# Ledger of designs, part 30: designed miniproteins, single chains, continued (3)

Each design is a single chain, and the fold is of that chain. pLDDT is the mean over its residues in the fold that is shown.

## One batch from the design tools (miniprotein)

Design m9021
Fold by ESMFold2-Fast:
Structure m9021 (fold): chain A 96 residues (1-96)
Amino acid sequence: SAVEEIEKQAEEAKSVDELIEVLKKALEEALKNAENEQEAQQARNAAEFQLKLLENAKKNGIKTVEEALEWIEKKAEEARKSGLPVEEQIKKILEE
């Protein structure tokens, strides 16, 4: 299936650019399989969040999937330590 092919591509991704392309394909398939606009909007919101994180990692000179995951974890930890409400923590992660 298209989903299985995308999952394989995600596992084989070695760079942030490859992971971004896989995520874009995953969004396209999620939109095709969405039963209603609410489900489609949830898929778009999730993909936009993940894409912003990966684009920000790339802007910070991160090229590999391993380094991107470490960077995201560090940003999530910094946001948690800020003492801000969850919604503001999410905004902080996306901005930095």
Scores: mean pLDDT 75

Design m9022
Fold by ESMFold2-Fast:
Structure m9022 (fold): chain A 67 residues (1-67)
Amino acid sequence: DVEQKKEDIITGVRTMAELGLISEEEAEKIIAALKAGDYDKALALLESHLDRVGKLGEDAIEALRSL
């Protein structure tokens, strides 16, 4: 289910911010792109933070690429 995958990605992004891997502002930009259906923008933003977010970011990117 696309909506379930999107919700799981949003949860992962919120966790990245909670752990201090990215800022709340960076997380909000990714979540806004996901909610708008702008998956290319969400993917680019996640990839730009990959060095900081590690496996959580890799898992989110894989899930997003499957949309």
Scores: mean pLDDT 84

Design m9023
Fold by ESMFold2-Fast:
Structure m9023 (fold): chain A 82 residues (1-82)
Amino acid sequence: MSFFDKHPELKYLEGMSKEDIKKLLSDKEWTVFNLLGQGFSQSEIGRLLGISQSTVSKHLKNIMKKLKLKSVQEIRELMKYL
């Protein structure tokens, strides 16, 4: 079963490429999105980018708003599916 079969509200993201999603996000948000998709934690992303964990959290909240996602776990699942 596909990810979108379990999340019909996110069906609008089906058929979108990584480049299409990148166009919806800022450069900083896209970097955080990709690192989270690679399995890095919020604290690890902060360390890698030289920013605070609270700044990483702010970027994740903005990503969730733009992509209409409910949790950080949905970001990871979406990235795995793409």
Scores: mean pLDDT 77

Design m9024
Fold by ESMFold2-Fast:
Structure m9024 (fold): chain A 91 residues (1-91)
Amino acid sequence: MSSEEIREAIAEAREAIATDPSVTPRQALGAAAGAILLATEGRLSEEEAEEIIAVFEPLLTPEQRAAVEEIREAGRERGAEGAREEIAKLI
């Protein structure tokens, strides 16, 4: 997947949320976690990942927001491998 394809997927997801307010906190968590992982892989900029997180963050529970921060910290310390390890704890 190219950066352009990822950008299109983000725009599509953003529009889907705007047109379907039934997006669940679990779906929002998946989108935020995915954005962090793609940023650690160099497939999104940090700014693009933060824009995605900002769209989904209001839909998250406090526990899910804490999980997103744990993924972020692991991604910064250990890159994509650290982010995947924290995401695996949510499955």
Scores: mean pLDDT 73

Design m9025
Fold by ESMFold2-Fast:
Structure m9025 (fold): chain A 61 residues (1-61)
Amino acid sequence: MAEEKAYEIVKKAAEESKDPVVGISQGAKEAYQELVAQGVPKEEARKAAVKAAKKVLEELS
């Protein structure tokens, strides 16, 4: 599912960054671009990326 792929991308970016907020931001952009490249509609890709970013941010807060 798009949300699961977005979550994996965002979480990995957050863990690789010394600053998790910066990592989450980068991961959300990457997740959105990957989903759009795979044919996911832009609105759904954006929604999945935002949801993943919020979930990862909440887990690290």
Scores: mean pLDDT 81

Design m9026
Fold by ESMFold2-Fast:
Structure m9026 (fold): chain A 103 residues (1-103)
Amino acid sequence: SSEQATIQAIIDSMEAHPLAGIVLNPVDLSKYPTYSGLIPNPVDLSTIRDAVDSGEITSLDQLRALLDTMLESYKTFYPEDSPVYKQVEELYNYAMEQIDAAS
């Protein structure tokens, strides 16, 4: 569908973004052993990609909800003055601008 093509294009653009590396793969629990205890719904960009590719995510609203979960997880774990906190927020806003333009 045209919506599915748009969702794929948004995820492709996020993976190509200079800041993608911070959210591209699951958080390394050997480096951050407290993460799983603090974050009940861990979502990273690879989780979102898998959900889109499996057909679990078929709408822009569903993509938005997963991106909201990802943002909340990183903002909960990382301090507000950390580079990661600001960078994940920038990447989230980049994705949301594309979703809003396509909605």
Scores: mean pLDDT 81

Design m9027
Fold by ESMFold2-Fast:
Structure m9027 (fold): chain A 65 residues (1-65)
Amino acid sequence: SPVDQIDRYLDQSVRYLRQGDFDTSRQYADRARQITMSDDSLSPSQYTGYLLRVIGIYLDVELAE
């Protein structure tokens, strides 16, 4: 399921962010963003929610560096 894959990548992104591995965190966030933006089956609410989570991770990485 695209939803399961997005959730998995977002979980991995946050895990690596907490470990200080910002490059790996970004890579997982990028993968989650790519799937979210390419998946036509998501509702507008799901689409917005996932993109906001990805943006939050990008901001956390930038602020932590």
Scores: mean pLDDT 86

Design m9028
Fold by ESMFold2-Fast:
Structure m9028 (fold): chain A 84 residues (1-84)
Amino acid sequence: MSFAVALFEAEVDYLIEKGEITKEKIEQLRKSFLELARFEALHYDGLSEEEADALIKQIEDGSTPEGKRVKEAIERAEKALEEK
């Protein structure tokens, strides 16, 4: 979980810094993040498939600290897109 969130934030911020941010890249990063977060939940955190799916939903809803970090990263990306 923590690794997936940190990697997503780093990749978003890198694209913003380089001026390479696009809606398509953000969608691909979001999709990759969800896949990695689910993998970490199952294989590093030892959660069941049901628990992993519930956790991913909580992240998407922004109801966890990790979900808030992901939401804030997406908001930074959207602002960068609006300013270009």
Scores: mean pLDDT 80

Design m9029
Fold by ESMFold2-Fast:
Structure m9029 (fold): chain A 99 residues (1-99)
Amino acid sequence: MTEEELRELAKELLDASSKEILKKAIKETFLEYAKKYEKEGKLEKAEFLREIAENSNSTEEATELLEKFLEKEEVREFVQRLTALALRIIGEIEDLRLA
């Protein structure tokens, strides 16, 4: 995610709850992984992750699908990237509130 994309996302989430921020961070992380797999030529895997991002209405459903279709190391990397993105969004929201 670019700094410009992060800033626009933070503006949308300025008054959002922690649950809404987490849900958005999950969706964006799935889309980043889909883009990564497309660049690697793993088109079926990329398309699957986009489908999860658009159609998963619950965090629990998304997590179950991840564990089923990704290797344990990929799930761990996903959780680390998700956590990093959520913290970046929160930081940008706080910066916008102070500006």
Scores: mean pLDDT 73

Design m9030
Fold by ESMFold2-Fast:
Structure m9030 (fold): chain A 59 residues (1-59)
Amino acid sequence: DLDAHLAAQTQASSDDIVAALVARGVDEATARREVQAVNDGRAEPSPAVQQALDEVFPR
């Protein structure tokens, strides 16, 4: 299903960003919480999250 595929893709991308944050010294629980808040539109990306995004999705 398209919805299942999109959910899996979003989860994989979130896991990659969390892994990048953890590699930079952020606690995994904190990294997951911050990524989830940004993904839900409840918060703007912090500088750390933005840098992790730039590492996972370089432009």
Scores: mean pLDDT 71

Design m9031
Fold by ESMFold2-Fast:
Order: C-alpha cells, then structure tokens, then sequence
Structure m9031 (fold): chain A 92 residues (1-92)
C-alpha cells in the first residue's frame, strides 16, 4: 500500500509531504509528525490532502489528522472525500 499526506500553507505552497510504502498506522504517525513540525516552525496550515488505496482509508486517516490539528488550535472547516483522496480544509 502506498499512502501520501501533503500539507499546504495559507499561500497554497506545499509545506510537508509524507509518502509511505506500508500501513496506515505508519502514515498517520508520520503525518502527525509533519503537522507538528509545520506548527513548530510557525507555518499556517490551510489544507491537508490524504491519498490512500481507498477513500475510506483516506477518510479514516484524515479524521485522525483533524484531531491533531484541533489539538494544536486549528479549526477544521471540512473533510471532503473523493475517489482515493480526503481533503482537510482548515479555517483561515
């Protein structure tokens, strides 16, 4: 299984990218680390895109990443699922 998490800033720039050949647990752990890194560096996160083998897997990982974003003080506006992708939109 190949999973990908892309974290975008307020200007639409890619801040962090995680690509994992393996399980969803490792992908989520590395995604959380990437979110924390961006936050610690003072970067404003606007959007996170999760790509997995299925939309259901992408949604489950996105819900966990949403919990981390909210713990860091971000407000999640939506999680939109389409195909093999889930898109987390952060309120600006």
Amino acid sequence: MRTRVKIYGKDGKLLEEVVVEGDAKLTVAQGIEAIRKAHDEGKEISKIVVEADTGEQAKEMAEILKTELEALGYEVESIEVGGKRAVITVKQ
Scores: mean pLDDT 83

Design m9032
Fold by ESMFold2-Fast:
Structure m9032 (fold): chain A 85 residues (1-85)
Amino acid sequence: SEAEELERRIEALDEEALERVRAEAIAAARASAEDAAAIRRLVAQLESEEAKIEEKMKEAGASEKFKEQWKRYVEFLREVAAELA
């Protein structure tokens, strides 16, 4: 499923790979105003529902490792969005 694919992608994130992907994402978004706007909208939506998402992960029995990797993913998107401001 899409959720399982996303979980595997989040779990595969490491700090060095994340920094490379961040640089590539910023470069791609700078070349496309639509991609930059989409990233900013996604971050705004995730921030508005942060507590709800965390509560749902807890209710679903998400592991601490999964929650930490999800947090790293959201922080990554925030950093990309901030760079595009």
Scores: mean pLDDT 69

Design m9033
Fold by ESMFold2-Fast:
Structure m9033 (fold): chain A 70 residues (1-70)
Amino acid sequence: MSMKEQAIAELEEEMKEILSETKDPEAKKQLQKLGDEAKAKIKAAKTPEEIKKVADEYNLKVTEIIEKER
């Protein structure tokens, strides 16, 4: 599996867990949008460093939304 395919698979698995635990419809919509944007950015990334930066930014944004809704 390529590094991009692995990163996308890991992100999709994480999204499934987060979305299953989130009860607020607006938070679910925001989380889904962030995940879709992160996947698109990972697909467009040309280096492992770019993939890591996208993943780090996604994790920070997800944490902010989850903490606010809990």
Scores: mean pLDDT 78

Design m9034
Fold by ESMFold2-Fast:
Structure m9034 (fold): chain A 78 residues (1-78)
Amino acid sequence: SEEAKKAERAMEIALELIDKAVEQGHVESARDAVEALRTAAEKLYEEVKKINPELGEITKKRGDEAVRYAEEKAAAVE
């Protein structure tokens, strides 16, 4: 769906912002970007779940893993 594609794009942008914030040592910017990633991942899960519940569960797991990775990466600058 178009909404799922928008959510995927939002996740890509959030991941790029996390990388930039980490490179610059901006802890607060990194935290904000992680929250944006979490919001986008949740939106993607909800959109995929409506169409295919099994694929939705896989999407949720991947989103959770991406958020966890981003949180660990952001924590490394503290």
Scores: mean pLDDT 84

Design m9035
Fold by ESMFold2-Fast:
Structure m9035 (fold): chain A 65 residues (1-65)
Amino acid sequence: ATKYSAAGLRLIGVAVDNKDLEVRVKEDGSFLIRSEKKEEGEKITKEMGELAKKLSGVEVEGEIL
């Protein structure tokens, strides 16, 4: 039940699609999951997947928007 803009949800969707890999998205969407945190990158990506699922109720995949 978290509030996000459509753009935010889309970015989360992209990050989630690569949950076990690096994700790079511009800042109006600029993400760097693995590079930003190295080991933590994979963990954060998984957490983003969980978050995106709870926000939109959609499976982890690209462009959840």
Scores: mean pLDDT 44

Design m9036
Fold by ESMFold2-Fast:
Structure m9036 (fold): chain A 75 residues (1-75)
Amino acid sequence: VSDEAIEKAADILVKAREEGKLSQGMVEAQKILREAGATPEQIRRILQAMMALLDRGASKEEIVEEMKRIVEEFK
Protein backbone atom coordinates (compact mmCIF):
# COMPACT_ATOMS: atom_id res chain seq x y z
CA VAL A 1 0.00 0.00 0.00
CA SER A 2 1.52 3.32 -1.09
CA ASP A 3 1.93 6.36 1.19
CA GLU A 4 0.01 8.37 -1.44
CA ALA A 5 -3.01 6.03 -1.15
CA ILE A 6 -2.94 6.29 2.67
CA GLU A 7 -2.79 10.11 2.53
CA LYS A 8 -5.65 10.21 -0.01
CA ALA A 9 -7.79 7.92 2.19
CA ALA A 10 -7.01 10.09 5.24
CA ASP A 11 -7.97 13.29 3.34
CA ILE A 12 -11.32 11.72 2.39
CA LEU A 13 -12.05 10.67 6.00
CA VAL A 14 -11.17 14.10 7.47
CA LYS A 15 -13.31 15.88 4.84
CA ALA A 16 -16.20 13.42 5.39
CA ARG A 17 -16.07 14.07 9.16
CA GLU A 18 -16.20 17.87 8.60
CA GLU A 19 -19.13 17.48 6.17
CA GLY A 20 -21.06 15.01 8.39
CA LYS A 21 -20.78 12.29 5.70
CA LEU A 22 -18.56 9.87 7.59
CA SER A 23 -20.34 6.68 6.41
CA GLN A 24 -19.85 7.73 2.75
CA GLY A 25 -16.24 8.72 3.47
CA MET A 26 -15.51 5.33 5.07
CA VAL A 27 -16.81 3.52 1.96
CA GLU A 28 -14.71 5.74 -0.36
CA ALA A 29 -11.55 5.36 1.78
CA GLN A 30 -12.04 1.56 1.88
CA LYS A 31 -12.25 1.52 -1.95
CA ILE A 32 -9.02 3.55 -2.31
CA LEU A 33 -7.14 1.29 0.13
CA ARG A 34 -8.44 -1.86 -1.60
CA GLU A 35 -7.43 -0.55 -5.05
CA ALA A 36 -3.97 0.26 -3.61
CA GLY A 37 -3.53 -3.41 -2.61
CA ALA A 38 -4.54 -3.37 1.07
CA THR A 39 -5.56 -6.82 2.36
CA PRO A 40 -9.05 -7.42 3.85
CA GLU A 41 -7.44 -7.74 7.31
CA GLN A 42 -5.57 -4.41 6.91
CA ILE A 43 -8.80 -2.71 5.77
CA ARG A 44 -10.78 -4.15 8.71
CA ARG A 45 -8.14 -3.00 11.24
CA ILE A 46 -7.92 0.46 9.66
CA LEU A 47 -11.72 0.94 9.67
CA GLN A 48 -11.92 -0.05 13.36
CA ALA A 49 -9.09 2.35 14.31
CA MET A 50 -10.48 5.18 12.16
CA MET A 51 -13.90 5.09 13.86
CA ALA A 52 -12.23 5.79 17.22
CA LEU A 53 -9.78 8.40 15.89
CA LEU A 54 -12.39 10.33 13.89
CA ASP A 55 -14.82 10.32 16.85
CA ARG A 56 -12.20 12.00 19.09
CA GLY A 57 -11.30 14.60 16.44
CA ALA A 58 -7.86 13.24 15.50
CA SER A 59 -5.78 15.26 13.02
CA LYS A 60 -5.00 14.12 9.46
CA GLU A 61 -1.40 13.50 10.58
CA GLU A 62 -2.54 11.15 13.39
CA ILE A 63 -4.85 9.31 10.96
CA VAL A 64 -2.05 8.87 8.37
CA GLU A 65 0.40 7.65 11.05
CA GLU A 66 -2.08 5.07 12.40
CA MET A 67 -2.92 3.79 8.89
CA LYS A 68 0.79 3.36 8.11
CA ARG A 69 1.31 1.53 11.43
CA ILE A 70 -1.53 -0.93 10.71
CA VAL A 71 -0.36 -1.56 7.11
CA GLU A 72 3.17 -2.35 8.37
CA GLU A 73 1.97 -4.52 11.30
CA PHE A 74 -0.38 -6.67 9.15
CA LYS A 75 1.87 -7.15 6.08
Scores: mean pLDDT 81

Design m9037
Fold by ESMFold2-Fast:
Structure m9037 (fold): chain A 93 residues (1-93)
Amino acid sequence: DKKDELVTEAVEYYIENREKTPEELIKEAEAKGKAFVDEMLAAGVSNEEAVKQIRDDTAAEVEAAKKLPEEERKKAIIRAALAAATAMELLRA
């Protein structure tokens, strides 16, 4: 699945660049992931539907990021990947 490949590639890119990622960007991405889960659960969305939405949104953000200049692209991919990872972790808890 192209969406699963895009999400996996983005997460791998974040892991490889974790030490170079600004703390502010990490906090921003984690806050975005938490806000997304809170919003979806408050709206009565199931965990399964929330996971699907995270996947779709993350894939779309990664595709959009590819059109940005290199530095902005790197930040956008890391933000999307970390927000998705945070949201997935919260849905498992």
Scores: mean pLDDT 78

Design m9038
Fold by ESMFold2-Fast:
Structure m9038 (fold): chain A 94 residues (1-94)
Amino acid sequence: SILERALERLRRLQAAADAGNVGEATMLSLGIGSLIAEASDEDQEKIAEAVRALPSPTARDLVEIGISIEAKIAENSGDKETAEKARKVLELVR
């Protein structure tokens, strides 16, 4: 499920951040926004709660950065719907 994939990606991102593996953590942060946007409203809330519950500020910051990058790419490509969904997801995880 999308929920399971998102939660697994968050666990891997936290582990990479804890290990100081910045490259892996950054790669795991990319695509998180689009994955959350594809989830149901109920699952979006669960994933957002999991993001806010991440132990390290670094892991939380990387999730926000990843979503922000996705929103900017969509905006620059003229994909307004994807950009709006990414911004909505960003507000949910803050």
Scores: mean pLDDT 83

Design m9039
Fold by ESMFold2-Fast:
Structure m9039 (fold): chain A 55 residues (1-55)
Amino acid sequence: DLVDQIYNTFSQMDLSRAQLEALKAREVAAALAAGRPDVAQAITEAFDRLLADLP
């Protein structure tokens, strides 16, 4: 699952909330610019989960 792959990759990096929010915006924009709305949706779901799991 692409969502799980993205989640696993970024969960290992100990990113702050601000870093995750900035990266989410940047990666979603990049996926949309590449014509990949499916990837943009997967990134959104994975990063929303990462943000929800922050202490």
Scores: mean pLDDT 85

Design m9040
Fold by ESMFold2-Fast:
Structure m9040 (fold): chain A 74 residues (1-74)
Amino acid sequence: SMMDELEAHANELLAELGKLVKELAKTASPEQVEKMERIALQTLGEVYRAVERGASKEEIEAIFRRGKEEILKV
C-alpha cells in the first residue's frame, strides 16, 4: 500500500541518519556526540509523527534533510 511504501522510505532515511551519526561519532567529542544523538532522536520522533498523520513523502524527506543538516553542523 502507499502507507507501507511511505513507512519503508522513512525507515530507509532514518537508517541513513543513524549510519551518519555512527560515522561522525568516531572522531567527535563526547559533547558533539550528545548533540548529534539529540538531533537524531528529535528527527526520528518528528518523522514517526509525520507518518502517523499521513504526511507526504516530500514532507518526510524535508524533515530528514533538516535533521541531517543540523547533525552536519555539530
Scores: mean pLDDT 82

Design m9041
Fold by ESMFold2-Fast:
Structure m9041 (fold): chain A 84 residues (1-84)
Amino acid sequence: DAELAAAALAARLTAEALEEAGLTEVAEYFRKAAEAAAAGNWEEAARYIERAAEEIKKLNEEDQKKALEAVGEGQRAAAAYLAA
């Protein structure tokens, strides 16, 4: 439904922004989360997001800021999708 579609969109755009920032390992977890959300598998999507969050915590401060900006981009896109 719309919430699952929004979650998949958020994770996909987050992954794309992370990859652009050179954070490829974190991007892969968000890409897997987007695939799981698109398939309706919230449990699997949540596990990938948890793994991504753990990897972000291991980054240096500069890269952690880049990762949080990427997450913000995905969240803004999901909010716009749900508002449409």
Scores: mean pLDDT 83

Design m9042
Fold by ESMFold2-Fast:
Structure m9042 (fold): chain A 80 residues (1-80)
Amino acid sequence: SEEEKGEELLAKMRELYDKIVQAIKEGKSPEEVEKLFEEALKLYDEAMKILTPEQAERFKAEFDKLREEVQKAIDEYLKK
């Protein structure tokens, strides 16, 4: 179902968020964090092609949260 596919994409975005947070906690390089963010960008492009407007809004919120986390982590890592 299309609804089920939308929820699967949301779950994948949340999993990428968790992976990014974990990579940051483990002190992974900015390059590794950026690669995870690239995966999130590809997932975002895929999702925007199939999601309903309501699902797209929720997905954008999750992606914005992920993007903010990545930016803060890169900034903090580079200051060390």
Scores: mean pLDDT 79

Design m9043
Fold by ESMFold2-Fast:
Structure m9043 (fold): chain A 69 residues (1-69)
Amino acid sequence: MSKEEIIEKIKEIIEEISKKYPVLAKTLERQFEELLNDPNVTKEMLENFLKMLESLKESLDAYEKKKAA
């Protein structure tokens, strides 16, 4: 996966989170902007951020499903 593809996926997940958790999404957007503005940012750092966001979204979705059941 290219650096640009990782960035795009991060944006997509944050936007998805923003639909239910707008305040959390704004915090994540700020953290992502700081990461992108770091001249020492590596592809691995972006991949780790993406994995963290994917895990967070899965946890939020699972929590809501269990709460509704």
Scores: mean pLDDT 80

Design m9044
Fold by ESMFold2-Fast:
Structure m9044 (fold): chain A 70 residues (1-70)
Amino acid sequence: SDEKIKELEERYRKLAEELNELILNSAPKEKIIEKAEEVLRTKIEIGKLRNDENEIELAKELYKKLVKGI
């Protein structure tokens, strides 16, 4: 459903903003990872609804780079 995708994109935007604020405020690593996992799960769900394997793989790759960098 296009409406479901729009709802998930809005959720993704808010979660990404929260993640950026945690990073900027030097939050504990555990909180950053937890929020990054929420961002990843939301992006995977969007990719599944769009049947976009590349979006899913990109989301996983970005998550791995973020976790490795902190």
Scores: mean pLDDT 85

Design m9045
Fold by ESMFold2-Fast:
Structure m9045 (fold): chain A 100 residues (1-100)
Amino acid sequence: MELPEEVKEQLEEIEEILQRAFERNRTEEVTRKLTALGIAIAVEITGLSEEELRASLSPESYAAVREVLAMDDESLRELLRELGFSEEEIEKILEYRRKG
């Protein structure tokens, strides 16, 4: 099933925010956390099933993404602050999470 155009535009905007975060500090730990976060947000926007997610990712990546998906808004805000996101970027990410 093709993604709707609106969903593609939302994913592109999130990808730009994440790309800026990757460029700020490229430690291996931050890169892994940002990758898991990006996939988790994409899953919430697209509505991918747990089965499709498990089939598409390695076991380690699946576990990391599932951990992010299980976070409430407060836990996710803490993670995003630790990763160096601004309050404006955090609110935009949480807005997409609530709309997806």
Scores: mean pLDDT 71

Design m9046
Fold by ESMFold2-Fast:
Structure m9046 (fold): chain A 98 residues (1-98)
Amino acid sequence: PTKTLEEYLNDLELAAENLDLDAVKRVVEELKLHFPNYKPSLDDEVNAGVYTIYITIFKPPKKALEILDYVESETKGTPLEGAVTAAVLRGIVNYIKK
């Protein structure tokens, strides 16, 4: 791949922070193409859980919910689910904190 996994996850976080669904879709497709055999870590799951709690407390904008629905539909049950969900939720948290 042209970028590392961490660089793609950083791009995904920034796309989510900007509520840019089209950019999120592009990065998720690249992650699925280049890292189909990614080994999930416990940290991925923990981070996804922590950010999910944060988003539940604060009312996210409709576009953030559309991004979360897209990510769930494309990554649910795949090895990338935790890492992608954590990056997107972190981006949305960054948006809310502005």
Scores: mean pLDDT 80

Design m9047
Fold by ESMFold2-Fast:
Structure m9047 (fold): chain A 101 residues (1-101)
Amino acid sequence: MEELKKEYEKVIEEALKKWEELKKEYPEIAKKAEEIYKKLLEELEKENRLTEEVKKELEAFKGVMAYLMKVAEEKLGLDLEKTSPVELIRAGAQVVAEELE
């Protein structure tokens, strides 16, 4: 119960730390994730659903998106400039799912 809230906060903190590492190592991937994040913020503002909690979750999600795009580039050799961000995220997620068995 309280442990579930603690694990959730830990996951968010780890995602934020991974975002800082990704921004240093893969600035092009970080830029693509930032653009998606910005568009998501705009859509949520239109719906009056943008709270501080949602902003924090979206920042963590930005890190997850960047990580999946990195996996697609490193494991599948997908071109970051020629491949859409959605396709990169989908491909990266597939690789992660397969590695988890």
Scores: mean pLDDT 71

Design m9048
Fold by ESMFold2-Fast:
Structure m9048 (fold): chain A 57 residues (1-57)
Amino acid sequence: DEKRRQELINAAKIANRAAKKQGKSVEDAAKELAEQSSFSEETVLRAVEEAKKEEEA
């Protein structure tokens, strides 16, 4: 579902920014987000990596 995927990417952007602020790793942010969602840690980690690349571009 495209809408659900977009919501995950947006949540991943927020989690990535929060992790940077707190000095946490991307992996830690992905774990916390996965626990709050029905996605696997691997799916969330990929979304966080995509969000990071998009913000760095």
Scores: mean pLDDT 71

Design m9049
Fold by ESMFold2-Fast:
Structure m9049 (fold): chain A 65 residues (1-65)
Amino acid sequence: DEFLKNPKEVFEQLLKDLQSKDPKVVKEAIDKLRSLPKELLKPFFKEIEERLSGEIRKLVLGLLE
């Protein structure tokens, strides 16, 4: 699992993809987040809140509740 080998870099790529103007890239990033255990994403919640905005931020934070 790439996320477990390098969680920071994988998370940075996911943040970039979630901010993409391509809906397919955004959907694939959301699907990837859904596949990850919530416990592994908790350390990144503040970065999500700070670096994402608008509808994408709301969707991603909702997935992590």
Scores: mean pLDDT 73

Design m9050
Fold by ESMFold2-Fast:
Structure m9050 (fold): chain A 87 residues (1-87)
Amino acid sequence: SVVDELMEKVKAQKDIKEGVLKAVEEAVELFKEGKISLEEYAELIQEMRLLLEEAYLKGEISKEELYETLEEIEKKTEEALKEYEAK
């Protein structure tokens, strides 16, 4: 699946924060283009949040970086959903 492919790309990145943000950016564009469903988009965002939380627990990112990245994901998601719900 597209979600699995994006997840593997993130895991291969040296910088987990950068990898997550790039995967979310790609998923937003795919969702806007109708190439992935709302359910698939939501699944990816949930997995990205879990990866960031795991990175924090392992000491790979700071608490500040975790919250800043989660806030950026939420902002991108809100923008994508607003476009989806536009009549």
Scores: mean pLDDT 80

Design m9051
Fold by ESMFold2-Fast:
Structure m9051 (fold): chain A 88 residues (1-88)
Amino acid sequence: MVSVSAPPSVKAGGSLTLTDSVSDPAAYVQWLLNGKPISSPVPMTSDTSTLTINNVTLSDSGLYSAVALDSNGNVLSRSKGVEVTVLP
């Protein structure tokens, strides 16, 4: 199981930190915004990881989620989405 946490809002120009917690033996975590990849898959060296987006813009608003992947790119689990709003 993968779970994600994020603040419900962040001010434009600020930093947004996303955190995950993975109970699967995942090799990678893929971060998604509105179902689209927002970074390269992050190698898992522990049960948690973070993604920090600096200098956020209004286009960074949306539904954030994560997918736990094995070493072959197979999906082990998917998180629920967390809505984040970037304020002007």
Scores: mean pLDDT 82

Design m9052
Fold by ESMFold2-Fast:
Structure m9052 (fold): chain A 119 residues (1-119)
Amino acid sequence: AEELAAKLRAGEPVTVVADLDELRRWLQAIAPALAGVKRPPVTVGLFLEKGEKLPLDILTALPYFDRVILAGDKETFEEIKKRLEELGLVPFAAGKLDHVELPEMSEEERRKLMEEILK
């Protein structure tokens, strides 16, 4: 957990593969480093459950990442994109936000596939 935070503090690129709870805990640890200043490149692969809604603290944090891939069904992705647009985050939604649908597989296999996609 601390290894990714240490890499960001050292100015190194970081790739995060996480579910919503993991991303929230990670953001709480690194939030001061991401707020209002350009930091080292951060790429995030976020796993979504069907119909999952991202809380406001996560939605407003996403534009600080260099690339975000949301892994979930298209309907859940489109609802999140609409919410980002409603919050005035349209430039991020258009330029940095990608979507992927992963096949039904084990959590370990999905995480490995996401890590390959983020390379």
Scores: mean pLDDT 73

Design m9053
Fold by ESMFold2-Fast:
Structure m9053 (fold): chain A 58 residues (1-58)
Amino acid sequence: SAAATRALAERAHKLYQDNPELAEELDRQGRERMAATPDTAKTAIESLLKIGGAKKVE
């Protein structure tokens, strides 16, 4: 559901802010995935993060 997706996105963003090392590890894994990820999928992910209010990273 949209509510569950929103809660998940907010929680994930907070986790990455609190654990930058985790974000770095996921980035390494994501580089291979991103090579096969179409632009439309990236846009969808950004939209989900925006719904969750977890778009900004400080």
Scores: mean pLDDT 64

Design m9054
Fold by ESMFold2-Fast:
Structure m9054 (fold): chain A 109 residues (1-109)
Amino acid sequence: MVNSDIAGPSAEEWVAAQELAERGEIVLFTVASNEEALEYIEKFYQAANERKAEEAIEYLKKAIEAGGHVNILHAGRSYDTLEEIEEFIREMAERGLSIARLLVGRKVP
């Protein structure tokens, strides 16, 4: 972890997440600027893994509006835009795929 305004994943958690993504697993990397963004990120992750694509996308939009940032890491690719993430979440639901790991950085007071 870094001692800054944003607490990120530990170095060990980040390395493990990169290894999962390189093996073809889906990793969700997020930053929550406040508790509201964190709540919506958690709901997005749950809905995505329940294959409720449209519900997940609604929580994603609310997380971003609350000041959250969301990236998907998969097979050496990073999906960073809302449009790319929406398409990926719908494809995940259709294929029956799940996010293997959620990493959350958050703003530390």
Scores: mean pLDDT 75

Design m9055
Fold by ESMFold2-Fast:
Structure m9055 (fold): chain A 75 residues (1-75)
Amino acid sequence: SAERQAEIETLEKIKKKAEETLDPEDAKALSEMLDKIQELIAQGKLDEAEKVEQEFIEAHPDVARRAQGIGLELA
């Protein structure tokens, strides 16, 4: 849907902010996850993209929290 495509653009903005704001290690881990998610979305594999995001949150809850803070700055 159009709403889902807008979410993809938001993920790209979060990745850029992460590179500028987070520690290099955290920024790298988040960027790798976001790259996988964007590739899956481009292939139409939305369920797999959501699973990758969830697995990342479980493996790196602190990094996920910081990323949400950046993404929710204006929410």
Scores: mean pLDDT 71

